Designed miniproteins, single chains, continued (5). Designs and how they scored, part 23

Each design is a single chain, and the fold is of that chain. pLDDT is the mean over its residues in the fold that is shown.

## One batch from the design tools (miniprotein)

Design m16770
Fold by ESMFold2-Fast:
Structure m16770 (fold): chain A 83 residues (1-83)
Amino acid sequence: HMEELKKRKEERIEKLKKVVDEFMNAQSLDEINEIEEKARKEGFTDEEIALARHLVWKRLIYNMSDEEIEKEIEEFVEKLLKE
């Protein structure tokens, strides 16, 4: 069961990183709305989607590195799975 939880955490982190990448590549508000809708259908929570959008803003405005984005996603997912 521990291995199952570890696997789920890693998969969730990787999937959330992909959502961040999709938002980064969005060219319009309509594309952003489509990405959000797709993420909801894939089972992401509104909080996870909001985090992904916030991380895109941090990357663009504060020049946050890929390592820093990954760390914030990992911290969020760990907190979410702990509850």
Scores: mean pLDDT 77

Design m16771
Fold by ESMFold2-Fast:
Structure m16771 (fold): chain A 98 residues (1-98)
Amino acid sequence: SAADEAAVAAFMARVRKQLTLTPEQEAQLRALVRYSLENRILPDRISVGQFLPSLSQEQRDLIVALYRDWAAEQGIPGMKTTLEVEMQALVEAVENSL
């Protein structure tokens, strides 16, 4: 919808204000965000796993924070829960190493 396109454009404008991404990174991020909005779910793990390694840790942290806030505004569930699950898995991996 036109509203969905405007929402994606608004997110990409927020990203550009905070970060400099390559045209390829912008295209990948736009596709992930559009998928999330159109399906009202988090982007798929394979696509995220291909995109995130191209970024610095600082860029990842900023994009995740911007996406979380934007997704909440759009009513997309789960970004906070996904991060909590990933953090819990890291804690368990550390505990199992002790």
Scores: mean pLDDT 72

Design m16772
Fold by ESMFold2-Fast:
Structure m16772 (fold): chain A 87 residues (1-87)
Amino acid sequence: MTVEIYDAGDKVLILVLDENGNVLAAIITDSSNVMEVLKLIAEGKLDEAKDIPGVKAFKKNVTREEALQLAKEITGKEPKLVRKIEL
């Protein structure tokens, strides 16, 4: 499982990807929430991320392109890939 983190200023896009590179979830949240989201992903509690205060969007069944576009629409900034994590 791969997690990609995109910087969008005061917010981040977190993409959770399967072994084939398909999006399991796209999460747009305040940048301060990154560690809490990563902890939930590592614990197998991905769906609980939507309940974190400061999460602005939680989407399943989206493509990478749709997730990037959503992040741009919410933040007004181009998301930039800053980290990849293998889990």
Scores: mean pLDDT 87

Design m16773
Fold by ESMFold2-Fast:
Structure m16773 (fold): chain A 80 residues (1-80)
Amino acid sequence: DKEKLIEILSYAMELVKKAKPTGEDLEKIVEELMEKFGLSREEAQEVVSLAVLALEKGLSPEEMVELLLEAEKAREELEK
């Protein structure tokens, strides 16, 4: 699951870098993610949003996925 998420996000980030942002280019990335990884449109849109955020913050795909996993663990630990 973690490796798959890194693969999907890495692919999305590369496409976002190449597209240079128009709404049409982002839509094509959504469609490519749906086709390549079998994602729903909503899932693909979420991945594109995460890819844009990672690029804006200068994070690698691995760093972004790690932050998402750490946020999930922190939420669980806050109940202790």
Scores: mean pLDDT 76

Design m16774
Fold by ESMFold2-Fast:
Structure m16774 (fold): chain A 111 residues (1-111)
Amino acid sequence: AQAAVDAALAAGFDSVAVFRGGETILEKGEVSPEARELAQRLAAAGADEVIAVTYTAPDGSKAAGAIFRQSGSATGRYGVAVVGLEGATPETIERMEQAVRDFAARLEAAD
């Protein structure tokens, strides 16, 4: 879990959390309650997906986060990585989505 979290932070994410079932295994930065709830609900739903989501920050600015889940993985782990994107370009979104896929792959490998 640590290597996956460190890699996500190095890729430019502001906050990252890793879960197993309903428990937080590792968290760095402040993951919003909304992002945490979404990741947990999606993991419980039993689908494997990488999802980029947009939300409105408390200051009224628009931000984007990238959430992944891996239901049925051998480790039972899933997580969320979040970054605030001011005036995000399509190119920035694509890089963020790739970084989330890399994070998910590292999370699965980091047993």
Scores: mean pLDDT 63

Design m16775
Fold by ESMFold2-Fast:
Structure m16775 (fold): chain A 77 residues (1-77)
Amino acid sequence: MKSAKELLDETLALVEAGAPKEEIIAKLRELAKQLEPKYPKLAALIERVVKGIEENDMTKGEILAAVKAIKSMYESL
């Protein structure tokens, strides 16, 4: 299994490369599932970002900023 850090780094790379939304969502959901048992608030934040992406409510820049914020929060734990 990939670590949460590896999933975060891969998700950042996918967003920067302009990968399909479905691929970005899949990585974020995998990350949220891994973090939920220990960090449920962070997992909930990730799920909100996923919903924003699915509803087309976020720009590429906003998605990139959100993933960077999630990484910063995880690294501060």
Scores: mean pLDDT 82

Design m16776
Fold by ESMFold2-Fast:
Structure m16776 (fold): chain A 61 residues (1-61)
Amino acid sequence: TTAGQLAALEQRISEDLALAAKSRESMNKLIAKLGREMDKLSPEEKQIIKEKLQEFYSQLE
């Protein structure tokens, strides 16, 4: 389901962000990876992920 894809991506982002917090290089790799996942999502799902990313980015920087 769409909700299932979003939940899986959200959990993966959360875990990857913990690693990214250790270095800027890890963060850059995460950003590239998320870009690829975003391409698979619908416009509605992209909006939800963008909001989640904004929250996480705010906490990391």
Scores: mean pLDDT 68

Design m16777
Fold by ESMFold2-Fast:
Structure m16777 (fold): chain A 120 residues (1-120)
Amino acid sequence: SEEIKEALESLKEFIDRTLETVRQLVADYEAGKISYEEFKERLRTLVEQARELYDHFLEALKKLGVPDEDIEKIRKLLDEFIAVMERLAEAPKDQIPETLAELERVAEKLKNYIDELLKK
């Protein structure tokens, strides 16, 4: 279905935009442009926004007839992505690079799964 492909591509774009925003927040914090408290608050807001948006995407995919097994796998990967963002918000400065790298790995795993669904 073209509608399913469009929804999956939109979810992939959402993940990329979220990751880019996190990378920018990390860069701003490391450069001293924002305080640690601002960094935490902005990440917390981003986590809340991401949860709301991915719930909308999952509901849309379910309504379009994506199999429950694929919905559940995407949900698990999105939950992992959110959990790493939450850990990043609490990370000391010296642990931020490692936690960001973990977030990037989870995002890549999630996007690769979406790409496999797009090829079917």
Scores: mean pLDDT 87

Design m16778
Fold by ESMFold2-Fast:
Structure m16778 (fold): chain A 74 residues (1-74)
Amino acid sequence: SAQQAAEDARLVAFVKWLTDKLLEASTLSPEEQKKLIEEVRKEADAFAATLSPEQAARFRAVVDTILANLEKAL
């Protein structure tokens, strides 16, 4: 469907952006890492708003898990 194709394309773009940001995090100071995590949360919320409610809920759960694991690794 057109909706599914559009959601898939946006998801791929977001995952690429997130991957680049996570790689960047390893080179940053603790204060810069906090700002990066806040930016990722803001962008994830904006992205979730473009998804169906069911996809948004699953997406938020995955992002929360990734960020929690990243914060533990820092």
Scores: mean pLDDT 78

Design m16779
Fold by ESMFold2-Fast:
Structure m16779 (fold): chain A 93 residues (1-93)
Amino acid sequence: SLEERVNAGNKYFKEGKYEEAIEAYEEALKLDPSNVEIWKNYVAALKELAKKEPDPSKAELIYLRALEIIEENPEVPESLKQQVKSDLSDFQK
């Protein structure tokens, strides 16, 4: 169910398993792409994953892939899209 996928993502996030959290949130978003709260959690998990990535090029790639996904979804709030773009700029300096 949607709830089970969201709960799995939240559990992985709390455990610091950000890749698994992202996958769980992506599965939840396939069921409910209009859920702003899941998009916020997805972006939060992505930021934590990129922050833990010691290779700046790999961290940038994480942001680029997420930006592609969120840019293609009209349900994502513009504020979240701008947040990801801003974070990406910090890795490109």
Scores: mean pLDDT 81

Design m16780
Fold by ESMFold2-Fast:
Structure m16780 (fold): chain A 81 residues (1-81)
Amino acid sequence: DKDKKLKDLLDKFKKDYQNVMLDVSRMINDAINMINQALQDYLQGGDRKKVQQMIDQGLTMLDNAIKVRNDSKKKMDDILS
C-alpha cells in the first residue's frame, strides 16, 4: 500500500514541521521578553553590564530561531527537489 505509506510519511513530516515552527515561535517570544525585561531594568536604573548581557542573550536566541527556521526551509526544499 504505497499510497498509505506516502500519506503516513507526509503526515509525520507535517507534524514534525509544525512542532519545529512552534519551537521557533517560542524561542522568538522568549527572546523578545528577555530584551523587553532588560530594557525595563535599564529604565529603572539597573546595572548596564547586566542589561547588555541580557540583550546579547536575547539576540543570540533570535539568531538561533532564524537558523532553525532556515534549516527547516532548506529541508523542505531538499524534499521538493
Scores: mean pLDDT 81

Design m16781
Fold by ESMFold2-Fast:
Structure m16781 (fold): chain A 81 residues (1-81)
Amino acid sequence: SKLEEELDKLIEEFNKLADELIKKIGSEKLRELLEKLAPEVEEIVEKNRDTLSTLELKILVLKYVIKKLKEELEKLKKKEE
């Protein structure tokens, strides 16, 4: 389905961002970063679980996590300048 294709593309984008972050900060710090996002993800799920399908929720969550990881990567790049 179109939603499954969107989810697959978001997973690929997440994996690329995760790899780039691991190169900059290591896997342990990436894990800590994802742990810090867990409460925000739970809030997104709680607000949307009655209106969105499981696939739509996964897409929404991945978009949010990707956005937050991009913000952290940009902060790291700025500190290197």
Scores: mean pLDDT 84

Design m16782
Fold by ESMFold2-Fast:
Structure m16782 (fold): chain A 80 residues (1-80)
Amino acid sequence: SLPTLSEEAKKALEEGEAARAAGDNKAAAEAYEKAARLAEAEGNFGTALLARLLAAELAGDKERAAALREELKRRSEELK
């Protein structure tokens, strides 16, 4: 089974989704960064990486987003 997220981490993801739906990319990026920190602290590194990627894309940080996509690809290949 995949690692479960805390209610706090889930709430941060929901806040990110709500802000994104409202078109508030800054608030969405901040909420996803919070979700990433919580997920990482809980040992859910896959969710942390995806949340950081979403935050970087919404913030327009193209360099960070590209680096995070390469990390995601590398980690996916290591599991095979």
Scores: mean pLDDT 82

Design m16783
Fold by ESMFold2-Fast:
Structure m16783 (fold): chain A 96 residues (1-96)
Amino acid sequence: SMEEKYEKMIEVLKKAAERLKALFPERQDFIDELYKKAIETLKEMIERGEPLEKAFFKVLSLIADWIDENLTDEERDAAYAVLGEAAKEMSKIIKE
């Protein structure tokens, strides 16, 4: 169902947040706030009946914008690797 797909996407985001916090423990509070906002965005989109693909792209954009604004060039490679794995997993969920 659509709701089950959104719940699976939320689980992927929670795992991505934990991985990112492991890489950047000094930014733990900011990462928690970012992913809380991303998860709240998904929940709002469930409530409005918006397309799953729209929610997916909005969440990716929010996280990518945070990476670009807050991380150094060296840190961005590791952060984008985490985001890329999450995006791949969420894309599989959407296509099922």
Scores: mean pLDDT 84

Design m16784
Fold by ESMFold2-Fast:
Structure m16784 (fold): chain A 100 residues (1-100)
Amino acid sequence: REAERQALTDEFWARLTALLPAWAEVAAAFKRSFSEGMRLAARLAKEGGPDMHALYYLALTLAAYRNNKEESKKYLEELGKVNPEVAKLTEEYLKRLEEV
């Protein structure tokens, strides 16, 4: 159900950018290409700051999700320590993805 998964992904990034407007560029990159989004997230995370540290854990959570759900869950727990609101949105998004 590609259209439904795409709509969920669009909603997820819209909610994240409303909470953290500085992430709009990363959200746009992920919509174009997962690889491009991951590269941009890694670069911004290296620049430092709590919000960029949260972005790093979000990117790792998303990257691990398809191959290793246990590892993804560990990254989500680390994300929750840095930014609980982003972690909640990410957990909700991943649960909804499993339903479609």
Scores: mean pLDDT 79

Design m16785
Fold by ESMFold2-Fast:
Structure m16785 (fold): chain A 111 residues (1-111)
Amino acid sequence: MEELKEEVKEKMEFVAKELGKEASEEELQSAAGLEQAIADKAKEKDTELAIDLLDKLLDLINSVLKNEEARKAAKDVIETIKDLLKEGKYDLAAELAEYGAKLIKEELEKK
């Protein structure tokens, strides 16, 4: 679990940095809001809505990112969080989504 958490966080940091380069302030605000909503739904154990929001987040990221490595990293992160939700690991899924929201907010502050 700790090794998986570290790998996912490294991919999240890479994706956030690339979004910071390519996304508008409005797109970064939308991404951070979606990640916060995912965390909130994970805490509520609303798996179906959390997964729907993860799909919307991936669509937003893919609409912004031109870097194929960053797109692949984003997909890997989203799929990992979906798997955690399906396994009932809501606390870890919420923690990762909150971390993603924090990273995007840090990129927004640099604009």
Scores: mean pLDDT 87

Design m16786
Fold by ESMFold2-Fast:
Structure m16786 (fold): chain A 68 residues (1-68)
Amino acid sequence: SVEDIMNQIHDLIDKIQRATDPEVKRQYIEQLLGVIDQAKSISDQLTPTQQAFLDQVERWVQDQLAAL
């Protein structure tokens, strides 16, 4: 469901922010990128607020990956 996907995104953001090991952080980032792709596949089911949040998260996670 949309709710399950959004909950996975929030959980992975928290895990990325809490991770101190760069390799562990990279694994969570890769998982989050996969969940973002799933969210994009159902973009027509997302609210405008959820779509804006996904756009922000995608930019943020790419910045996190580039910083590793």
Scores: mean pLDDT 88

Design m16787
Fold by ESMFold2-Fast:
Structure m16787 (fold): chain A 72 residues (1-72)
Amino acid sequence: VSPEELAAQVPPLIAALSDADPAVRAAAGRQLGEIGAPYAKPAVPALLEATSDADPAVRAAAREALGAIGGP
């Protein structure tokens, strides 16, 4: 997968973090974590919001993604 393809995936994944379906939000968080730094760095504010999500799988995916992108 090219760097351009990874960068192009980030905006729709940020949008997917706000999806009505928690399975979609959790999948978006995981994908952002897999992309990692530097391409997923723009998702950090949205991932921080997702750590407070009602769904525990979404919260876990967001925490793992933040660890992969920025670390504590």
Scores: mean pLDDT 79

Design m16788
Fold by ESMFold2-Fast:
Structure m16788 (fold): chain A 104 residues (1-104)
Amino acid sequence: SSEELIEMGKFLLTASEEEILEFIKELRSQGRLPEEVALEIVVTLYEKKEYDLLKKLAARGMELLTSKDERVRQLGVAFVSLYGLIVQGRESELYELYERVQRR
């Protein structure tokens, strides 16, 4: 749901690296790819006009790039890259990625 994805976004802003690793493991146990969930969060926040939360998630993503864990770094890359598409006016590419994930 949109509310669940917004709450996931809020969680990731304040979660420790250990809590983020647990979150990644939980997503994978559900058959979900963390990078695809990041895409769902970003699209949901953009559509709900939660622009401040989106900007904060991109900033958190930048912090996660310094992690020693590759899984945490990859989640950070996802948020930074997807937000980058929005700020560059390339939201059509964001939606193209989203449609590809939804059509699987």
Scores: mean pLDDT 89

Design m16789
Fold by ESMFold2-Fast:
Structure m16789 (fold): chain A 104 residues (1-104)
Amino acid sequence: DEEELKEQAEALSNEGTELFLEGRYDEAVEKYKQAIELDPSLLSAHINLALALEKLNRNDEANKEFAKALKLAPDNKDLHKLLANENLSDEERIKKAKQLEEKL
């Protein structure tokens, strides 16, 4: 069931975000990867996975996930602004990623 897989992916992504906000970045990465396995088009999970990977200094992997996010929404001006804005907190970046997902 495609709809059930999308709902499960969103739930896993939300679990990843809770772990991320607790500073549990390795566990957050695992949950975001599980979410992406169920729904490869879940834009917010790719962005949040990249952010968690950056916290772990896994910058090459983070850049690959940001590239996947850009491929999913190449002309999305808000996504480009989110990725370019170095002054946003991690919490603000996660909130904006969710808002971008809701507007797709």
Scores: mean pLDDT 86

Design m16790
Fold by ESMFold2-Fast:
Structure m16790 (fold): chain A 85 residues (1-85)
Amino acid sequence: SGMLLSNLRNMLDSFQWVLDNFSTLSLEEQEETVELVRREVKQVRDFLSTFGSTLSEQTRKTLEDILKELERILEELEKRLEEAK
């Protein structure tokens, strides 16, 4: 759990950096980034669906907060990608 949360936190920081610098990426890199973030959102959702009931309340809430931030980043990335096309 601790290792998973730490890895997801680092991933959020990386994706936020990419969002902040998205317009400096090539179109191919932008498309690859959106697909990567979409995959990670799905993986976190699937993990919560499978294991959410077995997690402590604090860990579950932390994962739900991380998922919400990932979904926010994904939505903004998808919007910017469509505008770049």
Scores: mean pLDDT 84

Design m16791
Fold by ESMFold2-Fast:
Structure m16791 (fold): chain A 119 residues (1-119)
Amino acid sequence: SEKREELIKVIDEAIKKLKEASKLDNPVQARNIALEELDKVARAIVEYYDNDPEVAEIVRRFLAAVLTALNFYAYNNDLEGLKTVIEGVIKALERLKEMVENGEPLTREKADELIRIAL
């Protein structure tokens, strides 16, 4: 569907920008790029699932976990820790892309899998 292709495009652009962010020497700058791209992906996921409140809650939970880790490493000027989280998020987005391409529903169990991949 057009809606599916639009979500995949947003995920692909986020993966590209996160890979670029992982090469930066400034943890705050890398964190800021990751936050911007994750916000775009979150909005696209919620729209793709017709603003389902359960999906919105799953997305908020994923964001809370990832944002906590990104902010912790940025605050401590830990480039290697921040890079590890960004690399985990990239893998989680690649898995999400596969789920969307296969028409799989976003369940709490699959959301927990994505959190485990990211962190």
Scores: mean pLDDT 88

Design m16792
Fold by ESMFold2-Fast:
Structure m16792 (fold): chain A 71 residues (1-71)
Amino acid sequence: MSKEERQKALQELQQEIAESEEIDLTEVAKRYEELGRTETAALYRELAKRYGNVLSREETDRLGTLLVIEG
């Protein structure tokens, strides 16, 4: 995947998360892993273990802020 394709896919994933009422953390983790963001994928999998596989919009927005530690 090219750098541009990967960046566009990341933006689309982030926008989909922002617009969704519920997020499947396991599916999000898989998509980040496919984009080469292994550490972010691991964090989402850990969140799925703690909070369950599906998060509400409010929970997703809060956790999104915590996950920006990745550069």
Scores: mean pLDDT 71

Design m16793
Fold by ESMFold2-Fast:
Structure m16793 (fold): chain A 104 residues (1-104)
Amino acid sequence: SLALDARLEGWLALVDAGKKASTKVLKPLGPGSTVTEAEITTGDTTNILKVELKGGEIIVESTGGEVKIVDVIRLPSGVTFVILEITTDGLTIKEVLAVHEPPV
C-alpha cells in the first residue's frame, strides 16, 4: 500500500535523523518470526528489547529503560513494523522493529 509505505518511510527517516543509539537485531526476520529481539545501546547502556506478536497483539518487553509503542504498521505480506520510543538514562530515541505472522 502506497499510504502504508509512506508512513513507514516517514518513521524510518525520523529514526535515522534522531539516531543517538545503535541497534543490533539478534536474528534475521523470516516467515514465522513472531518474536524479534534487539540490543539497543544508548551511550554506555545496553538493553535487550523483545517484541512479540501473540494472539494478534503486540507485546513489548525490555530489560531496562522505558518503552512505548508509538505506531504499528501491518503489511498484507504478514510483516508488522512496530515503532517504539525508548527512554534510557533520560535519552529518548525512536526505533523500528519487525515481526512476521506465523506461516499459514
Scores: mean pLDDT 75

Design m16794
Fold by ESMFold2-Fast:
Structure m16794 (fold): chain A 63 residues (1-63)
Amino acid sequence: SLEELIEQQLLGLAEALGRAEAEKLGEVLSVEVEQLDENTYLVKATTTKGSLERTFTREELLK
């Protein structure tokens, strides 16, 4: 459905943005993305220089 497609796109966007932010810290070794609720996405990334944990809201991803 359109709703499912939108959720899939938002999950992918959160992962891409979190990965890009982690790449500024160091070489990215892994990225995990979790949808906590309808409006909240959690990204956890591990790099050669440390780990990054970032929360994105649905509103932030749609801007």
Scores: mean pLDDT 84

Design m16795
Fold by ESMFold2-Fast:
Structure m16795 (fold): chain A 87 residues (1-87)
Amino acid sequence: PLPPLPERAQAALEAQAAGLKYADDRVKALLAMVETLLKKGLLKEEEAEKIKKDLIENDGVLSEESQKILQEIEDEVKEEVEAQKAK
């Protein structure tokens, strides 16, 4: 059996799962992920507001800054998941 994932990695996976419920609507999927990440404490309110604003104002197109924020969370989760598998 795999060891339990760190709380942060588990929270990020739950955010991805929340987004998948809206697979046919990219904006809703990304908004659901951002809301979940904020609720789990993986995003600051300021970062979440910026990403939501980009999604709403730019029809689902993220700014470079918003992409970097989400990519950093995704990279952190991927690194933790791979570290758990490597044991």
Scores: mean pLDDT 71

Design m16796
Fold by ESMFold2-Fast:
Structure m16796 (fold): chain A 83 residues (1-83)
Amino acid sequence: SSMLEEVKKAREQAISAPTMEKAREILKKLKEKEKEFDEEAKKLLENLEEFVTGTEEGIALLDKGIDAAIERSKKLLEEEKKE
């Protein structure tokens, strides 16, 4: 169907997106049209949502690790300034 082709094309664009913000925008636009989609297109949209969510969770875990490292570095610098 034309709807399934639209979701397939958007999935390729989301997977190839240079930023998560762009992937999110693609997913958001598809979800706004979800009620118009047939069952196959909805199934593919579910798979895309799982991909975006999983990637966001992975990035959030990395960001949390980076933030923890920055805070540790700040604490070490403040201790060095006191001595």
Scores: mean pLDDT 75

Design m16797
Fold by ESMFold2-Fast:
Structure m16797 (fold): chain A 75 residues (1-75)
Amino acid sequence: MKEFEEIEKLIKDAIENPSQEKLKELVELEFELAVKELKAAVLKVEDPEYFERLAELIKRIREAIEKLRSLGYEV
């Protein structure tokens, strides 16, 4: 929960105060969380709430990345 709250705060801050640095942070975080989701799935971890929360955060990060790119920021 706390880790997810920190990620949500980062997403919100990146949208409200966009910068190239924040775009890089979002791209790195998206990659790390996507790898974490894949590893958990391969290891057959059974925690549907955790997977649902993780998938939702990855989706929101991707949406934030697209928004920053549409504003002219690049990584």
Scores: mean pLDDT 77

Design m16798
Fold by ESMFold2-Fast:
Structure m16798 (fold): chain A 64 residues (1-64)
Amino acid sequence: MKEEAEKLKNLADALEYGAEWARESAQRNTPEQRERLQRGADELVEGAKTLKSKAEELKNKIEE
């Protein structure tokens, strides 16, 4: 497997895990911090989707 594609996939997975953790942690914080953590989690999820798409593009190019 190409190292670049694998790194993007691993980073995307890490962002998704971070988003899940941030949402869980938000339940134990003040309402103001909860809002910030939830917004951060949403951004992490969006970033992970972008990285996964790029990793798939790299894999498809390698298959050529």
Scores: mean pLDDT 76

Design m16799
Fold by ESMFold2-Fast:
Structure m16799 (fold): chain A 96 residues (1-96)
Amino acid sequence: MSHGVKELEKLFDKLDKDGDGVLRDVTGEEVLRLQGFLARYLDLDIPLDGVLDKEVVQAIMEAAGVPNPDNDGALTREQWLKIAEVVEERAKADEA
C-alpha cells in the first residue's frame, strides 16, 4: 500500500481517542483539513466546519462507494481505509 494510505491510517489512530476503532462526532483542525481533502477528491459539497457528523460521514461513504448500512455517524477503521484507497486512486488520476 502507498505512503498516502499509511498517513491516513495514522490520522485515524490520532482521531480515535478512545481506541475503539470507530470515529463518532470527532472535531478539530485535523478534521477540517480532512474535510477539505475529501471534498476535493470525492467531489463533495460538505460543510468545512471541522465536524464529522452523521450527514458528513454518509456523504463521504456514498461518494467513495463504501457501504454504510447503520448510518449512525460512526466511521470504522475498515471503512476509513476503503475511503483512503478511493481518495488515493482519484488523487493519482487527477495528476495525470
Scores: mean pLDDT 71

Design m16800
Fold by ESMFold2-Fast:
Structure m16800 (fold): chain A 73 residues (1-73)
Amino acid sequence: SLSETEKRVLAAIDSLGLKLGDSASAEEIAEAAGLSLSTVREALRRLEEKGYLEAEVDERGRRLYRVTVGTGD
C-alpha cells in the first residue's frame, strides 16, 4: 500500500504530464507536489523500491525518475 506522501508524489508526476518512459528530477517533482525536496526524495526512494518508478542517471550524474507501471513487481 502507498502512504499519503507517496500518493501525492505520484499525483505530482501525473500533473507534470509524464508518460510511461518519461523522466523528471526530484526538484521538479517537489515543486509540483508542494513538498520539501527531502520529503520527495524519501517518497521517490520508496516508490522505486515498490516498482512504481525507476531511477536513471544523466550525463552529469543527476538522478532522474521515470514511470514504470507494472515493471519491477
Scores: mean pLDDT 75

Design m16801
Fold by ESMFold2-Fast:
Structure m16801 (fold): chain A 105 residues (1-105)
Amino acid sequence: MDDKINQDINDSLSRMSGSIMRQAALRGGMSEELAEAISEAGGKLTKLVSQLEEDPNPDPKVVELVKKAQAIYDQLVDAILAGDAEAAERLLKELEETIKQIEEL
């Protein structure tokens, strides 16, 4: 059983990614509130992905929404790295709404 080590690595990578994105957002001139919300949404998405991987028979709707959330998060990362605060705010809102839909399913 080598799964425990892989889970610990994934958790560490998720926390590091959130910290890096927060710093990138702040450097791009985004507010502390936006940077914190980005970090929180990224953490929630990571947990949802992990829960989906642990499900032996995942709901196809959950799979579709998680895939959509991942695509939005990738676009959000690109917006943060480009310093596009308006795009980042819009994408964060779309990500939060998608996560909420998953949690309410």
Scores: mean pLDDT 74

Design m16802
Fold by ESMFold2-Fast:
Structure m16802 (fold): chain A 66 residues (1-66)
Amino acid sequence: SEEKQKLLDKLIQKAEESGRLPTLEEVKAIADEMGVELTDEELQELRISAGARLARKRYEEFKKKK
């Protein structure tokens, strides 16, 4: 869903800025702020997906040796 994609992008952005993955409570607050209606289970799944994307970005940076 478009809503899930926007939330996922925001979670990745916050993780990059803070150096850590947002907590489930922080994810719930962001979803509420964005007007996204998701269950705790769906929010946790998005949180896990954000972590996977962050790991991929870190790997890409490492591979470039910059």
Scores: mean pLDDT 78

